# Designed miniproteins, single chains, continued (3), part 37

Each design is a single chain, and the fold is of that chain. pLDDT is the mean over its residues in the fold that is shown.

## One batch from the design tools (miniprotein)

Design m9265
Fold by ESMFold2-Fast:
Structure m9265 (fold): chain A 82 residues (1-82)
Amino acid sequence: SEEIQKLNDEISELVKKNVKHPSKFASSFTSRMLLRSVAAGRDLSLDEIEKIMADELKKAGMSDKVIKKVLELTRKRFEVRK
């Protein structure tokens, strides 16, 4: 949908502008998500995903203010994704 595409584009732009190595961030984030999900034996909740994402974005050099924006957009994307 147009709304999902708009949210995806906004998140992508924030990551590209605020982290030096977006691919390194993506790899680290995906790896932690998979390891956590396997260890838990279930799909992760949105709260667990947000915590991992915030930690990985901070590790990638994103400021707390920008991380907060990314998390807000990610919540919106999860809510409109059908």
Scores: mean pLDDT 80

Design m9266
Fold by ESMFold2-Fast:
Structure m9266 (fold): chain A 70 residues (1-70)
Amino acid sequence: MEDLKKGLEALKAGDYESAVKYFDKAIANKDTLSKEQQIKAYQGKATAYEQLGDLDSAREAAAKAGEILR
């Protein structure tokens, strides 16, 4: 949970590189995350990559969020 919170805080602060790092840590421990929290982590990662201009990584993260939602 803490890494997800830190990722969201980094997104709000405009620190997109740190946001990706924290979302990756949250996803690495996804077994401790609810379905909703996993979706938020992947959506946050997609937003961070989009802001960094890495559109391929952004699409991949968004696809993972959609996969979990369905």
Scores: mean pLDDT 82

Design m9267
Fold by ESMFold2-Fast:
Parts: C-alpha cells; structure tokens; sequence
Structure m9267 (fold): chain A 96 residues (1-96)
C-alpha cells in the first residue's frame, strides 16, 4: 500500500468512528472531542455526505468493536475479526 492509500483509509475509518461517537456518545467529554474531530475532518475535505456514507457502512462494525473492547474481559479475537471486516469494506470504498 502507498502512503496516500493508507492516509485515505485512515480518514474513512476516522470519519466513521467520529460519526458513531456523535450519534452514540459514551460521555460528554467523548462527544466534545468528536465535534472537534469532525471539524478537522471537514477541513481535510470530507463532506457531510461522505461522513454519513462511511457511518452507514462501518458504524455497525465499529459499534461491535466498541462492545468487544468493553467486555470483561475484552474479546480480543472477536475484535480482530471485526477489524479485518472493516478493512475489507474500506478497501471496497477506495475502489469506487
């Protein structure tokens, strides 16, 4: 993978994560940080439409990662499988 491809993949995942926190915040502090991150992503050229699209495609999987990480004990193997599925979806978005 090129550096440019890695940066674009990172922006897609970050956009989906930020949108998940904005829709389903676990704390007021997390919500405030997500609002700042959303503004930074928009400055990087990510549109509101792209934020919604990435959230629709990745949000459910990111929520499951969140739940797997929060479980006592953390479900590491399930988290890895979910992250691999996220990677596959991100690669498909980049091919479009």
Amino acid sequence: STLEERVEKSKIVSAAEVKLILEEPESEEELEEAKKAEEELKKLGISDEELEEYYEKLGPLLREVREAAAAPPPQVEKGRELLEKIREIVEEILKE
Scores: mean pLDDT 81

Design m9268
Fold by ESMFold2-Fast:
Structure m9268 (fold): chain A 78 residues (1-78)
Amino acid sequence: ANLVLPVAASDAEAVRAALADVPGATLTAASDTLAELTVPASSLAAFARALAALARSRGIEVDPEELEAALRAYLAKQ
């Protein structure tokens, strides 16, 4: 199973850089304003850590373990 999330095209480069260490994560242009992020369920822990680090770089404090749990719950509802 894969987690699928929309990403604003303006954030695509920052997200791509953050995902360099996330196995199997891909970012595909959907339109001029939107990209589609796909993350394998096996990589959700790595993705949560990368996303928490990106959020922290923007001044937002996020627990990567709580984020991983939220992402797994979201995937289970897709």
Scores: mean pLDDT 79

Design m9269
Fold by ESMFold2-Fast:
Structure m9269 (fold): chain A 101 residues (1-101)
Amino acid sequence: EAIKNYQEAIKLDPNFALAYNNLGLTYYNLGKLKLAAESYKKAADIYEKQGDKKNAALSYFNLGSTYYSMVRFDEAEEAYKKALELDPSFKEAKAMLGLVK
């Protein structure tokens, strides 16, 4: 139900970054990590284009955590770096960068 509702919202507004972020979280909780990563990356890209650096940073952090769960540490490191570049005060992104290096 939730996935279908978010997919329908995206079909009506392909730039609805919040719906992509919520899809990512839903897929992550279902263990569908590849779909979660794709959804978070879409959310991050849209938030960046909108100039929403705080939400873009959060989406990149979630992307990094998804890659970390997939044991894709190089991709996780890159996503965490992006989150910290967009929000230098993002303590959790800085901590996770230390873990994946």
Scores: mean pLDDT 86

Design m9270
Fold by ESMFold2-Fast:
Structure m9270 (fold): chain A 65 residues (1-65)
Amino acid sequence: MITIPAELPPAVRAVLDAARAGRLSLDDAVARIEALLPTLTPEQRLHAEIELAMVQMKAAVDRLA
């Protein structure tokens, strides 16, 4: 099976999970993840940006249809 890219740190996953659960606004999630990006490896940064983009896209689709 295709191996998943480098696992995201718990801090990044917690932000993404909170945003998906509606406990954190998208703007707050973006700001928190951007603050964490300098602490990540290049592969983790790419993975975090992809996950964040998917969360933003899902929320936009849910609002705009």
Scores: mean pLDDT 75

Design m9271
Fold by ESMFold2-Fast:
Structure m9271 (fold): chain A 98 residues (1-98)
Amino acid sequence: MAQIQQAFAELSEETQPLYEEAEKTGNPEYIRKVLEKRLEMVERLRPLIPDPERAELTLETLREAIEKVKESKSFEEAKKKIEESVERYRPKADELAK
């Protein structure tokens, strides 16, 4: 939905400095902060999402990614686990969108 896309675009601008710090320092804590902000945004958008299954899937994926980042000691490890979670989420999101 347009409202959701716009919110994510705004979130991307807000979290861009955190990504920049993560790239420079290699510290996974900055990535965790990005995921936390995404979680907060999805919680705010939840009342606007007509599909509760889609909202729940997104929240579950974000929570799992946060836990993976906490377990990871390096930025590269955290990035790989996040990428895998996103790839796993994408097919499910596509099915729900159809």
Scores: mean pLDDT 72

Design m9272
Fold by ESMFold2-Fast:
Structure m9272 (fold): chain A 100 residues (1-100)
Amino acid sequence: STPSVLELLEEILKLMEELYEKTKDKLSAADAARVKAAIERAREAIERLRNGEISPEEALRIVEQSVKEIILVVLPKDPELALEFAKRVKELMDQIRKLI
């Protein structure tokens, strides 16, 4: 079955949360707070999409911004995990763009 935009965005959120759990001990308190805030913004956008409050395009825009922020924070601390995350997220985002 073809996944929905919502299901693909939820998979991106899961990858963001998994990256945080794997890297949190390498992050400063300020950097950890920044990553958590980015994850929360992505979660809120997905919830607003689920409730019909925003478009798929707007939800994708917010989630992409959160992904970029997380990569910027994690890349200098764990480049291999950050680049693997970026690659997986790009594949999911490319699938979403085909559905929009």
Scores: mean pLDDT 91

Design m9273
Fold by ESMFold2-Fast:
Structure m9273 (fold): chain A 107 residues (1-107)
Amino acid sequence: SMEQQREQLRERSEKLSKQYKEESERLSKEYGADHPDALYYEGKSYFNQGTVEALDGNNDKAIALYDKAIAKYRQAIANTPDSDQIRKGVLDLMIGVSELAKKRIEK
């Protein structure tokens, strides 16, 4: 059912949020909090938190979390060497995905 699909998405997003937060904390301790990989996983954690809040009907919280995800991805781009265009492309894609998720709530 649609309700079962929604609950499965919520459970997955909650699990991924915690997993990505743990990975971000690990990478932050190893390479520093401003390392692109640490920032990338921090952004992914915020994105999945935003998805959980959106599914729970907490639209303002979801938008704020998507904005936090976008901010972390933008920091990761700024801290990525210009020679690493593949990583910058992946980060830009994640910004686009987060902006689309935000727009779906604002409608």
Scores: mean pLDDT 90

Design m9274
Fold by ESMFold2-Fast:
Structure m9274 (fold): chain A 66 residues (1-66)
Amino acid sequence: SLEEQRKKLLEEAVRAIREGDPERFIEAMRKLAQLDPELKENGYKLLEKVAEAAGISVDELIERLR
């Protein structure tokens, strides 16, 4: 289902952040945005969703992408 695909991609994004793999993170984020037009139009909401799943703040997530 679409919900299961979103969960798997969210888990991939969280795993990539934990493993320090920015390229894998970016790919997971791209795929998540493709599945959800609202998140594609509002990238900040996508960052919030991933940060929450990873147990970190959006600011910390952005810092890890620098």
Scores: mean pLDDT 77

Design m9275
Fold by ESMFold2-Fast:
Structure m9275 (fold): chain A 78 residues (1-78)
Amino acid sequence: SVVDEVKAKIEEVIKLAEDPSTSKEELEEKMREFDEFVLSKRDELYKTATPEQQAELNELLARLQEAIKKRVEKLKKE
C-alpha cells in the first residue's frame, strides 16, 4: 500500500541520518529525493489513509525530523 511505501521510505531516511558514515551531501540528496517522493504520493495518501494511519505517519515524520536535527548538529563544526 502507499502508506507502507511511505513508512518504509521514512524509516530508510532515518537509518541514513543515524549512520555516521553518511556524508552531509548524501543526506541532503536523499532528503530531496524523499521530498519529491512524498509530494508524488501525497494526494493518494490523503485519499486512502485512515486517520489512524495518518497519525502513525505523523509520528514517523516527527522521528525523522528529530534524527535529521541530531545529524545536522553533529555535522556542524561550530
Scores: mean pLDDT 78

Design m9276
Fold by ESMFold2-Fast:
Structure m9276 (fold): chain A 69 residues (1-69)
Amino acid sequence: LDKTIEAIKALGDRFTEAAERLSPEIGRVVRQLVDAGVAAAEKAKTAEDAKRIGRQALLAAGLAALAGL
């Protein structure tokens, strides 16, 4: 579980960094969505639930970045 949460954090950080390079405003929104998703994943009892929550957060962040472009 801990390794799964760490991987989600690493992916979220990389995604936020890429979004910030495109636009600081988009990066801010992506960071908020990623942080919320990581916090939700940390409350998960299983690695499977953590992966589902992480994927949902990344999809939401990606959609926000696309809409901001």
Scores: mean pLDDT 74

Design m9277
Fold by ESMFold2-Fast:
Structure m9277 (fold): chain A 63 residues (1-63)
Amino acid sequence: MVEELAEAARASIEAAKEALEEGNELLAKFNLLAARTEAYLIERLGGTEEAERILKEVEELEK
C-alpha cells in the first residue's frame, strides 16, 4: 500500500512537471495537490521518510 501510494505520488509529480512545461498552471497545481495528499496518506501509514521526500519535491516545484 505505501509503495502504491508512493508510485502514484511520483506519477503526479511527473504530471505536474509536464503541465508546468506546457504553461498549464491549473493542471500543475492539481497534480501537486494530489501528490501532497498521497504523501500525507503515506505518513499516516508509517512511511514518514518517503512522505518527507515526496513533500520536499512538491514544495520545490511550488516555488
Scores: mean pLDDT 82

Design m9278
Fold by ESMFold2-Fast:
Structure m9278 (fold): chain A 68 residues (1-68)
Amino acid sequence: MSRIEQLAEAIRKAREILEEKTGKPVSEVSEEEIREAIEELDGLSEEEKEFLLQTFKDPSVLVREILS
């Protein structure tokens, strides 16, 4: 799997964990709750976890990574 595909899958899983735990869409979830969901994902480096956090805060970060 490419890094982009792996990150996209991790984002999907983090979203599912967030929505399951909070009952809220990602847009209504706090940064702290997003960070906690990302920490529940295994197999990711610290850099990848920070990238996921930035992506949830600003979706354009993911778009730039995919398009570049």
Scores: mean pLDDT 69

Design m9279
Fold by ESMFold2-Fast:
Structure m9279 (fold): chain A 62 residues (1-62)
Amino acid sequence: AAKAEEVAKRISEITGVPEELVLAILEEIAKLSRAAQEGAAAEIEKVTGIPAEEVLAAIASM
């Protein structure tokens, strides 16, 4: 999904983690409970500055 690719690219550029690995991590988070997804999105926001709502939208697009 385009939204997941956009967010994964931004995380990759900020953290230096390969985009393919970021996408794989987001896909695994998408399989978790809503509470776990929200927690993961909040941690990604804390580390990268990307809003948690954008991260959650990317996860929801998968």
Scores: mean pLDDT 83

Design m9280
Fold by ESMFold2-Fast:
Structure m9280 (fold): chain A 85 residues (1-85)
Amino acid sequence: MTQDQLETVYEIAKQKDPSLVKEAEREYEKLKAEGKSDSEIIAEHQKKIDELEEQLLNERNPEAVLKIGRQIVLEQLIIYLALKG
């Protein structure tokens, strides 16, 4: 995913789900406080997105699909914050 695509996700999330943006900001601050570098955060959270996207392709339950989709957006927001740092 490009930085421009992540910025678009961030702008949409800020308007549609501001609580998710705050959750991503808190998680990013926590990871930085734990001594993780921005490159480590990007690598780990990209791996989580890859795993969640694979789960999403095989998921048939609509509520589970929604939860996985929201988690992917959360991980994308954390990566966006790390890219800006």
Scores: mean pLDDT 85

Design m9281
Fold by ESMFold2-Fast:
Structure m9281 (fold): chain A 80 residues (1-80)
Amino acid sequence: MTALEIVEEAIRILEEAGLKDLAETLRLSVEDVIELRGKITGEDAARLLEGTIEEAKELGASEETIKKLEELLKEAKSLE
């Protein structure tokens, strides 16, 4: 899975969990990184996912949702 595919999957998980505003925030952050650098790296994806996971926990996301996001974070960290 590429860094872009990892963050797109995270956005999908958030949307399916009903965390629409958080999903949109993550999407805009990804678009900003791509606009600035033409690409997203594993390091970028990991940093964005760490912040997103903390916000999801504060919003009361389910344990299953958090676990899925943490697995994607692990994948993003393995790309570097």
Scores: mean pLDDT 86

Design m9282
Fold by ESMFold2-Fast:
Structure m9282 (fold): chain A 67 residues (1-67)
Amino acid sequence: MSEEQKKEMKEEIVKILEKEGIEKETAERIADLVLEDGSKAAALMYSLGVSDETIKKIGELYKKYSK
């Protein structure tokens, strides 16, 4: 995954999480964790009350950018 693809994916994740009421700073931290440790990212999203549908959507987005 290129630096440009990483940036675009992180921006999309932040937008998705902000729509669910997550603060921008926290959403950016989750976006970083999606790239570094997906299991920790999922655990953090779950602890913040992010819906299963949104977590799935972020996982699908990661698959789109990781090819």
Scores: mean pLDDT 80

Design m9283
Fold by ESMFold2-Fast:
Structure m9283 (fold): chain A 85 residues (1-85)
Amino acid sequence: DAVEELREFGEGLVASLPEEARPAARRALDRAVKALEEGGSVDEIDRVLLEEYVAAAPTLSPAALAALAAMLGRLSQKAEELIRR
């Protein structure tokens, strides 16, 4: 199940982030999973990830923001892999 695989992959990534970045990462993961469940495109998933990143940017340290960006990039790649399957 692509949806379950994205959720499990994303939960592992969220757990490895600085605590300050985890709420934004969890919102991004929840939105990405929902978009995938609804048959959304790669562009739609990338849009929701970017929206959560932009919303989080003023609230995070530079290091936490960089960690969030890397996590969201990995989540985007995994979602694209699952959609193109």
Scores: mean pLDDT 89

Design m9284
Fold by ESMFold2-Fast:
Structure m9284 (fold): chain A 74 residues (1-74)
Amino acid sequence: MKELEELTKKATEVALRAERGRRLAEAGREEEAEALARELEPEAAEIEKQLASLPEEKQKEVWEAVKKALEAAR
């Protein structure tokens, strides 16, 4: 399950960076938020494509890990 671990790590990293971008925008640092969003766009698309190829059970595992990481970061 190396692929699942790597995908979970990447999904979590992208989600945490997206949350950081949201905070930057809220702080008035819009240029930095936009730059981060542009960097995340292709990575997010790749992650979504990989998730769609997984069984529903594995998709839920990745999503739960991402949600937990986002909650811990807030």
Scores: mean pLDDT 78

Design m9285
Fold by ESMFold2-Fast:
Structure m9285 (fold): chain A 62 residues (1-62)
Amino acid sequence: AVDAIQDAVAEAAAKAKTREEFIELARENLKKLHEEGVVKLDLELLEEKTEEALAKAGELAG
């Protein structure tokens, strides 16, 4: 589950060209994992993972 969430966030970071695109893709990827039953999507978890990824992928914001 954790690895799947990390992969989903990494996929979004690889595809995104802007911060807003990254946030949208990360949320879509996490929602897909929830719909597939791989992870139980929680709003707090979604926000936390988005914040972590933004901190690490600061270059996508510039």
Scores: mean pLDDT 67

Design m9286
Fold by ESMFold2-Fast:
Structure m9286 (fold): chain A 82 residues (1-82)
Amino acid sequence: SDEPLRKHIREVAKEIVANPELREEFERLVENREELGELAEEAIAEYQEQGRWDLVITLASVAYLLEEGLEEELEREIREIE
């Protein structure tokens, strides 16, 4: 069953829709897929220094989903929420 994965994608999509900073980071990662790992690690480190742990967790999830080729599924869930 892929139900836990689908639920996780929806929760990540909700966080992206709710937070303009996360949307900007998501768009940056999508536009720069060849450097995805480096850009994600940089953004995560910046949010860790700020103590913004919810953003750290969400960005780690975004990076994981994009690396797994789930970009279209994530974008679909974002559209469904908007």
Scores: mean pLDDT 85

Design m9287
Fold by ESMFold2-Fast:
Structure m9287 (fold): chain A 63 residues (1-63)
Amino acid sequence: DLRDEILKIRESSPTDGIAASKIANYLISQGLSLQEGVDLINSLDGLSEVTKVLAISILESKL
C-alpha cells in the first residue's frame, strides 16, 4: 500500500525536507501522475503541512 510506505518514510526521516524529498521520489518511481501524487499526499492525515507542501513542490518540478 502506497500510503503505508509514505507514512514509514515520514516516520524514519529526521526532517520534513528529507521526508518530502523521499516521498516525492518514491511516488515518481511508482509511476504516479502529478495529479495522483498530489491527491494521495493531500489525503494523508499523518503528514505535516510543511512535508505536504514541499513534496508537492518537488513533484511539480519533476512532472
Scores: mean pLDDT 84

Design m9288
Fold by ESMFold2-Fast:
Structure m9288 (fold): chain A 69 residues (1-69)
Amino acid sequence: VSVTDDDIETAFSVFDRDGDGTVPASYLRNMLAMLGLNPTDEELAAAEARAGPRIDLATFREIVRELLA
C-alpha cells in the first residue's frame, strides 16, 4: 500500500471537521480505512492506547507509519 504524507493529512482533515487539530480515537478505524489500511482489532486497540481519547495529526502520522512498517 502506497500512502503519502498528503494522503495522511487529507484523511485527518476530512474527520477534523471543526479544524481544532484533533479527532476522537473512535474515528481511527475509519481514517485508516480511507487510506486503504485495515488494522486488526488488536492493532487498532494498541494505536488507540498510544493516542489516548483524542488524536492529533502528528500521532495519526506515526500510527500510519507503524502500520506500514
Scores: mean pLDDT 79

Design m9289
Fold by ESMFold2-Fast:
Structure m9289 (fold): chain A 72 residues (1-72)
Amino acid sequence: SDEVIENTLQSGEMMGVPAESLAALGDWFARQGDLRTASEAYRRGSEVARKNGDLETAQRLDQRSQQLEQQS
């Protein structure tokens, strides 16, 4: 069960990309106007942050993802 969740997150993380890197990737795509990919990167960064117990970063990235989904 946990292994399946970890494998799914790792797949979404592109083999263990840290939350900060996913946030930076989201920022980069947002600057390029690719709001859908930016939203996805923030969402995955939030998942990674939550798994690592960084609830503040997780909440911030979830909020950014939701805001971009409303704009795309």
Scores: mean pLDDT 73

Design m9290
Fold by ESMFold2-Fast:
Structure m9290 (fold): chain A 67 residues (1-67)
Amino acid sequence: SEREARRARRRAYAAELLADPDHPRAQLAREIADKLLEIGDKIDEAIKLSREEGLSFEEALRIAASR
């Protein structure tokens, strides 16, 4: 499918960029990945707080983000 072909091309391009660890785009990609992991952890904590304390998801996100 066109979508699968597009994703395969993007993965191939990303692999080429990441094969050079000193490439500025590879460094930026790692920084973005680290930030996304941190955001994911905050979202998981917010879900937990919302379930455990009966808070709205928005309120739980504000609390998790402040930690």
Scores: mean pLDDT 72

Design m9291
Fold by ESMFold2-Fast:
Structure m9291 (fold): chain A 61 residues (1-61)
Amino acid sequence: GAEAAKRAGEAARAGDAEAAGRGALESTNQGNPLVGKRGVEAARAGDAAAGGKGAASASSG
């Protein structure tokens, strides 16, 4: 329901921040900034997908 949609959005945002941090650390370890960029982009995609799914579930109910 609506509560699940809110939790999904919040979880996606938390994942975005963590993924971005991990990406930066990965690029530092390997000396490859492209790894960090992909991590951030993947996190953003996950955020959008999770938010959209939550909203769709709430609307369907």
Scores: mean pLDDT 55

Design m9292
Fold by ESMFold2-Fast:
Structure m9292 (fold): chain A 99 residues (1-99)
Amino acid sequence: SLEDEIAEEALKLIDSAKKVLEFLYQRGLISKETYEKLLKTLDEIKKVIEQGRKNGDIKSALEKAISILNEALKEVTDPLAKEILQNMIDFLKRLLEKL
């Protein structure tokens, strides 16, 4: 279904963001504190999307994930972390428009 495809795209985005964060951390481009905070945020939104998919409420799951990312964006100071979070918010908003 379209909802299943959208959930899969959201989960792939989260996995890609985790790989980018690992790369940035290994290169010393972000602090350990920023890295750990963003990983926790990504794990939280992954759980939200997976639960939304299971419950058949992917629209509410995407809205909740966007809300969580916006809260994280207010708390981080690192410009690369802000860019990652903003790009994820923009991508999830585009997925939401397809529902």
Scores: mean pLDDT 91

Design m9293
Fold by ESMFold2-Fast:
Structure m9293 (fold): chain A 70 residues (1-70)
Amino acid sequence: MQPVYSTDTLTVTNNNTGETHTGTIGELLPFIGSLKPGDEVTVESDNPKSLSRYDIKDYLLSKGAKVTVK
């Protein structure tokens, strides 16, 4: 089953490094791939109805990150 990608723009912040990236899930994949287990990550969207925030959360949890969705 293919992952569900939204056209919604997400902002993902690694709170351990202070690095912030903005884009779609596909654009954020290289940044997510650089995360270490235990990194605290915040996911935000300008769309309060965006389901892509939860799609990316599942991916981040699979990397061992601690995820906050706003």
Scores: mean pLDDT 74

Design m9294
Fold by ESMFold2-Fast:
Structure m9294 (fold): chain A 86 residues (1-86)
Amino acid sequence: SEEERKRELEEQARRAIEEERKALEELKKKNPEADQKLLELVEEAIRRLEEGVREASKAATAAEFEAALRETLGEVLEELKEALEK
């Protein structure tokens, strides 16, 4: 069913983002002297992806969910690139 396929993709996306959030928290614990500005940029990227999944979940189909999530990922990567190039 389309609804089941969409749910599976949403669960996969949420789990992937949660794993990245956990990885960031572990990185902070193991590297207390890490560049705080870079850590903040990564945390903001994760937050943007979390928001993007919530918004994409409003889509009616799995294809629309994927398209919306891909757009959000592209925006997040562009924001990170601009921040790192400055």
Scores: mean pLDDT 81

Design m9295
Fold by ESMFold2-Fast:
Structure m9295 (fold): chain A 81 residues (1-81)
Amino acid sequence: MFPTAEILADPARYIPVLIAGLSDPDPAVRRQAAFQLAALLATEPSLFDAFREEVRAALERALGDPDPATVAAARAALRHL
């Protein structure tokens, strides 16, 4: 979705966009958002200090996604919150 360097440079701008991506009508966008959030939470969980509750709520909703890859990524991401 977004290069990691851009998210690290401005997390307040890009993290809300990734959260919104979990609800996108395009399943490819939802999958990319879930994978990016899972990777960021595994490596840089402190980026989410201002967004913990919002990210948690969005990832919990993503557990109901019809795409099993999106569900697996959301489950993995929640382990780091």
Scores: mean pLDDT 80

Design m9296
Fold by ESMFold2-Fast:
Order: structure tokens, then sequence, then C-alpha cells
Structure m9296 (fold): chain A 85 residues (1-85)
């Protein structure tokens, strides 16, 4: 089957737009790529590999101050804000 395309919720879409994403639908790989750009552009990645999202749109979306990219709940939370097309 073709790779699943998703529509992002409004806050997640704003995060992706701030990272330079221009489409209305995204693959899971595109979401990961543009989230990574957002993290780098805003200097959110700490030396220990954790992410400080306090005071950011991503922190508002997730309801947390800090997260780890290896946390499986991060993907599950992102999936909650994505609707398959």
Amino acid sequence: PPETLYRAGPLLMEILRQAGFTKDTATSKEIVEYLSRYLLDNGLVLPDGSIDVRGTLLGELLGVDRLFVSDPTFQATMDRYMTPV
C-alpha cells in the first residue's frame, strides 16, 4: 500500500509551517523531518539528548516542559493530532 498521508491538527500544522513545511498533508517521515528542523531552529535540543519545549508551541501541544525523542509516548501523542487521508 502507499505510505499513509496525514492532516495535522491546527497547532501541529503551525509547528510544521514554522519549520518550512508548505503542504496540507504529510507522511510520517516528513513530520519527523520538519519537527527535527523546528527543534534545531529553536535551539530546543539539550546536550543530554532531551528536548526543552517549555514556552513553545510544541510544549503547548504536548502539555509538557521536557521530552525525549526516544520516548514511545511522543509518537503516540503525535499520532493523536494526525488524521489519515
Scores: mean pLDDT 74

Design m9297
Fold by ESMFold2-Fast:
Structure m9297 (fold): chain A 74 residues (1-74)
Amino acid sequence: LSPEEAAEKLRELARRAREQGKDVTATSLELLAEAAPSMSPEQLADALRELADTVREDEHDPETAEELRRLAEE
């Protein structure tokens, strides 16, 4: 998965989160999407995993967390 493809997926997840009223999660996803093209694959994978843990714990959104973990595996 290229950083550009990851950024696009993150923007789609952010749009869905915002539609669900999860503005904090959406903002975090948008910030990571903006940073993704300038990150190494290792930095991006680490950031995706950390965000997945935060989303699952703080937002109680295991669906979004699993999508983020899948992106980290690519």
Scores: mean pLDDT 76

Design m9298
Fold by ESMFold2-Fast:
Structure m9298 (fold): chain A 68 residues (1-68)
Amino acid sequence: MSGSEVEERARELARKAAASPDPGVSASYLVAAGLELALFLQDSKEALARFREIAAEAGITLAEPTPL
């Protein structure tokens, strides 16, 4: 359906990751956000694209190969 609730939860988790001083805690929140999206979308490519957008909105840059 809409998925707004799943996206809102993922955004909240990404924001907590950005606010966390501990790399391990930050990583756990990012994994949780990505997993929520993956389970909802059931497509790894789509879930990764949405996750990148949500992480970027929270100020987190994911490992994204940027060819010069």
Scores: mean pLDDT 70

Design m9299
Fold by ESMFold2-Fast:
Structure m9299 (fold): chain A 79 residues (1-79)
Amino acid sequence: DSLREKLQQEIREAQHRAVLIGAQAAMEVMLASSLALGMSPEEGKELVDKAAKEAQERIERAERELQEITQQKQQQIAE
């Protein structure tokens, strides 16, 4: 069903965008907080880099879950 496939793709894109926006906001707050606590710019960068890696893993997990749901749905239709 092409309509359902298109809807699943739109949901995936919206979910990915929402996670990315949230991760970016969290990284900005983390950098500002590290500077307020007297950390060096280098220390703040390492903290932000770690947060970025964790955010990327979260995005990948969300995408994997959506792909699994889509594949199972297609499998049920094909049978």
Scores: mean pLDDT 68

Design m9300
Fold by ESMFold2-Fast:
Order: C-alpha cells, then structure tokens, then sequence
Structure m9300 (fold): chain A 74 residues (1-74)
C-alpha cells in the first residue's frame, strides 16, 4: 500500500503516484491511486493557495485522471 502524506512535497507525491501506477495492471486501481494523490495535493493547496508548484502538479494529475476516465468509458 502507498501512503500519501501532506508532509510530502508535490514532487514526492507525484513520484509515489507513478510508482504505485507502475505496479498496477488495472485502470480502475490506477485511477483510485491517482485520486488519492490528488486529494492530498488539494489539501496542500487549501493550506497554501499560492504554492504554484503544488498547483501545477495537481493540474497535471487532474489531466491524467481525465484521460484514464475517458479510456475506461471508451
């Protein structure tokens, strides 16, 4: 199991998400992991709205989630 912490940097959260994705063969499981990482990133942004790096990483993760959702929907 991968643990996403608010104390992790945005880059560390992204790397943890990628590592978890690489160990999954199910798009639904990949989607669940990415959503968990995004939740932590959003909590970090709520605490520091001016964190441009965290905002950029969150936006990138949202795009990845949207792409996977489209693939699942076909």
Amino acid sequence: AVVFKESDSAAELLLKAYNAVLNSQDLQEVLAVLRQALDVLRKKLAANPDDEITRAVAAQLEEMIADIEKQIAE
Scores: mean pLDDT 79

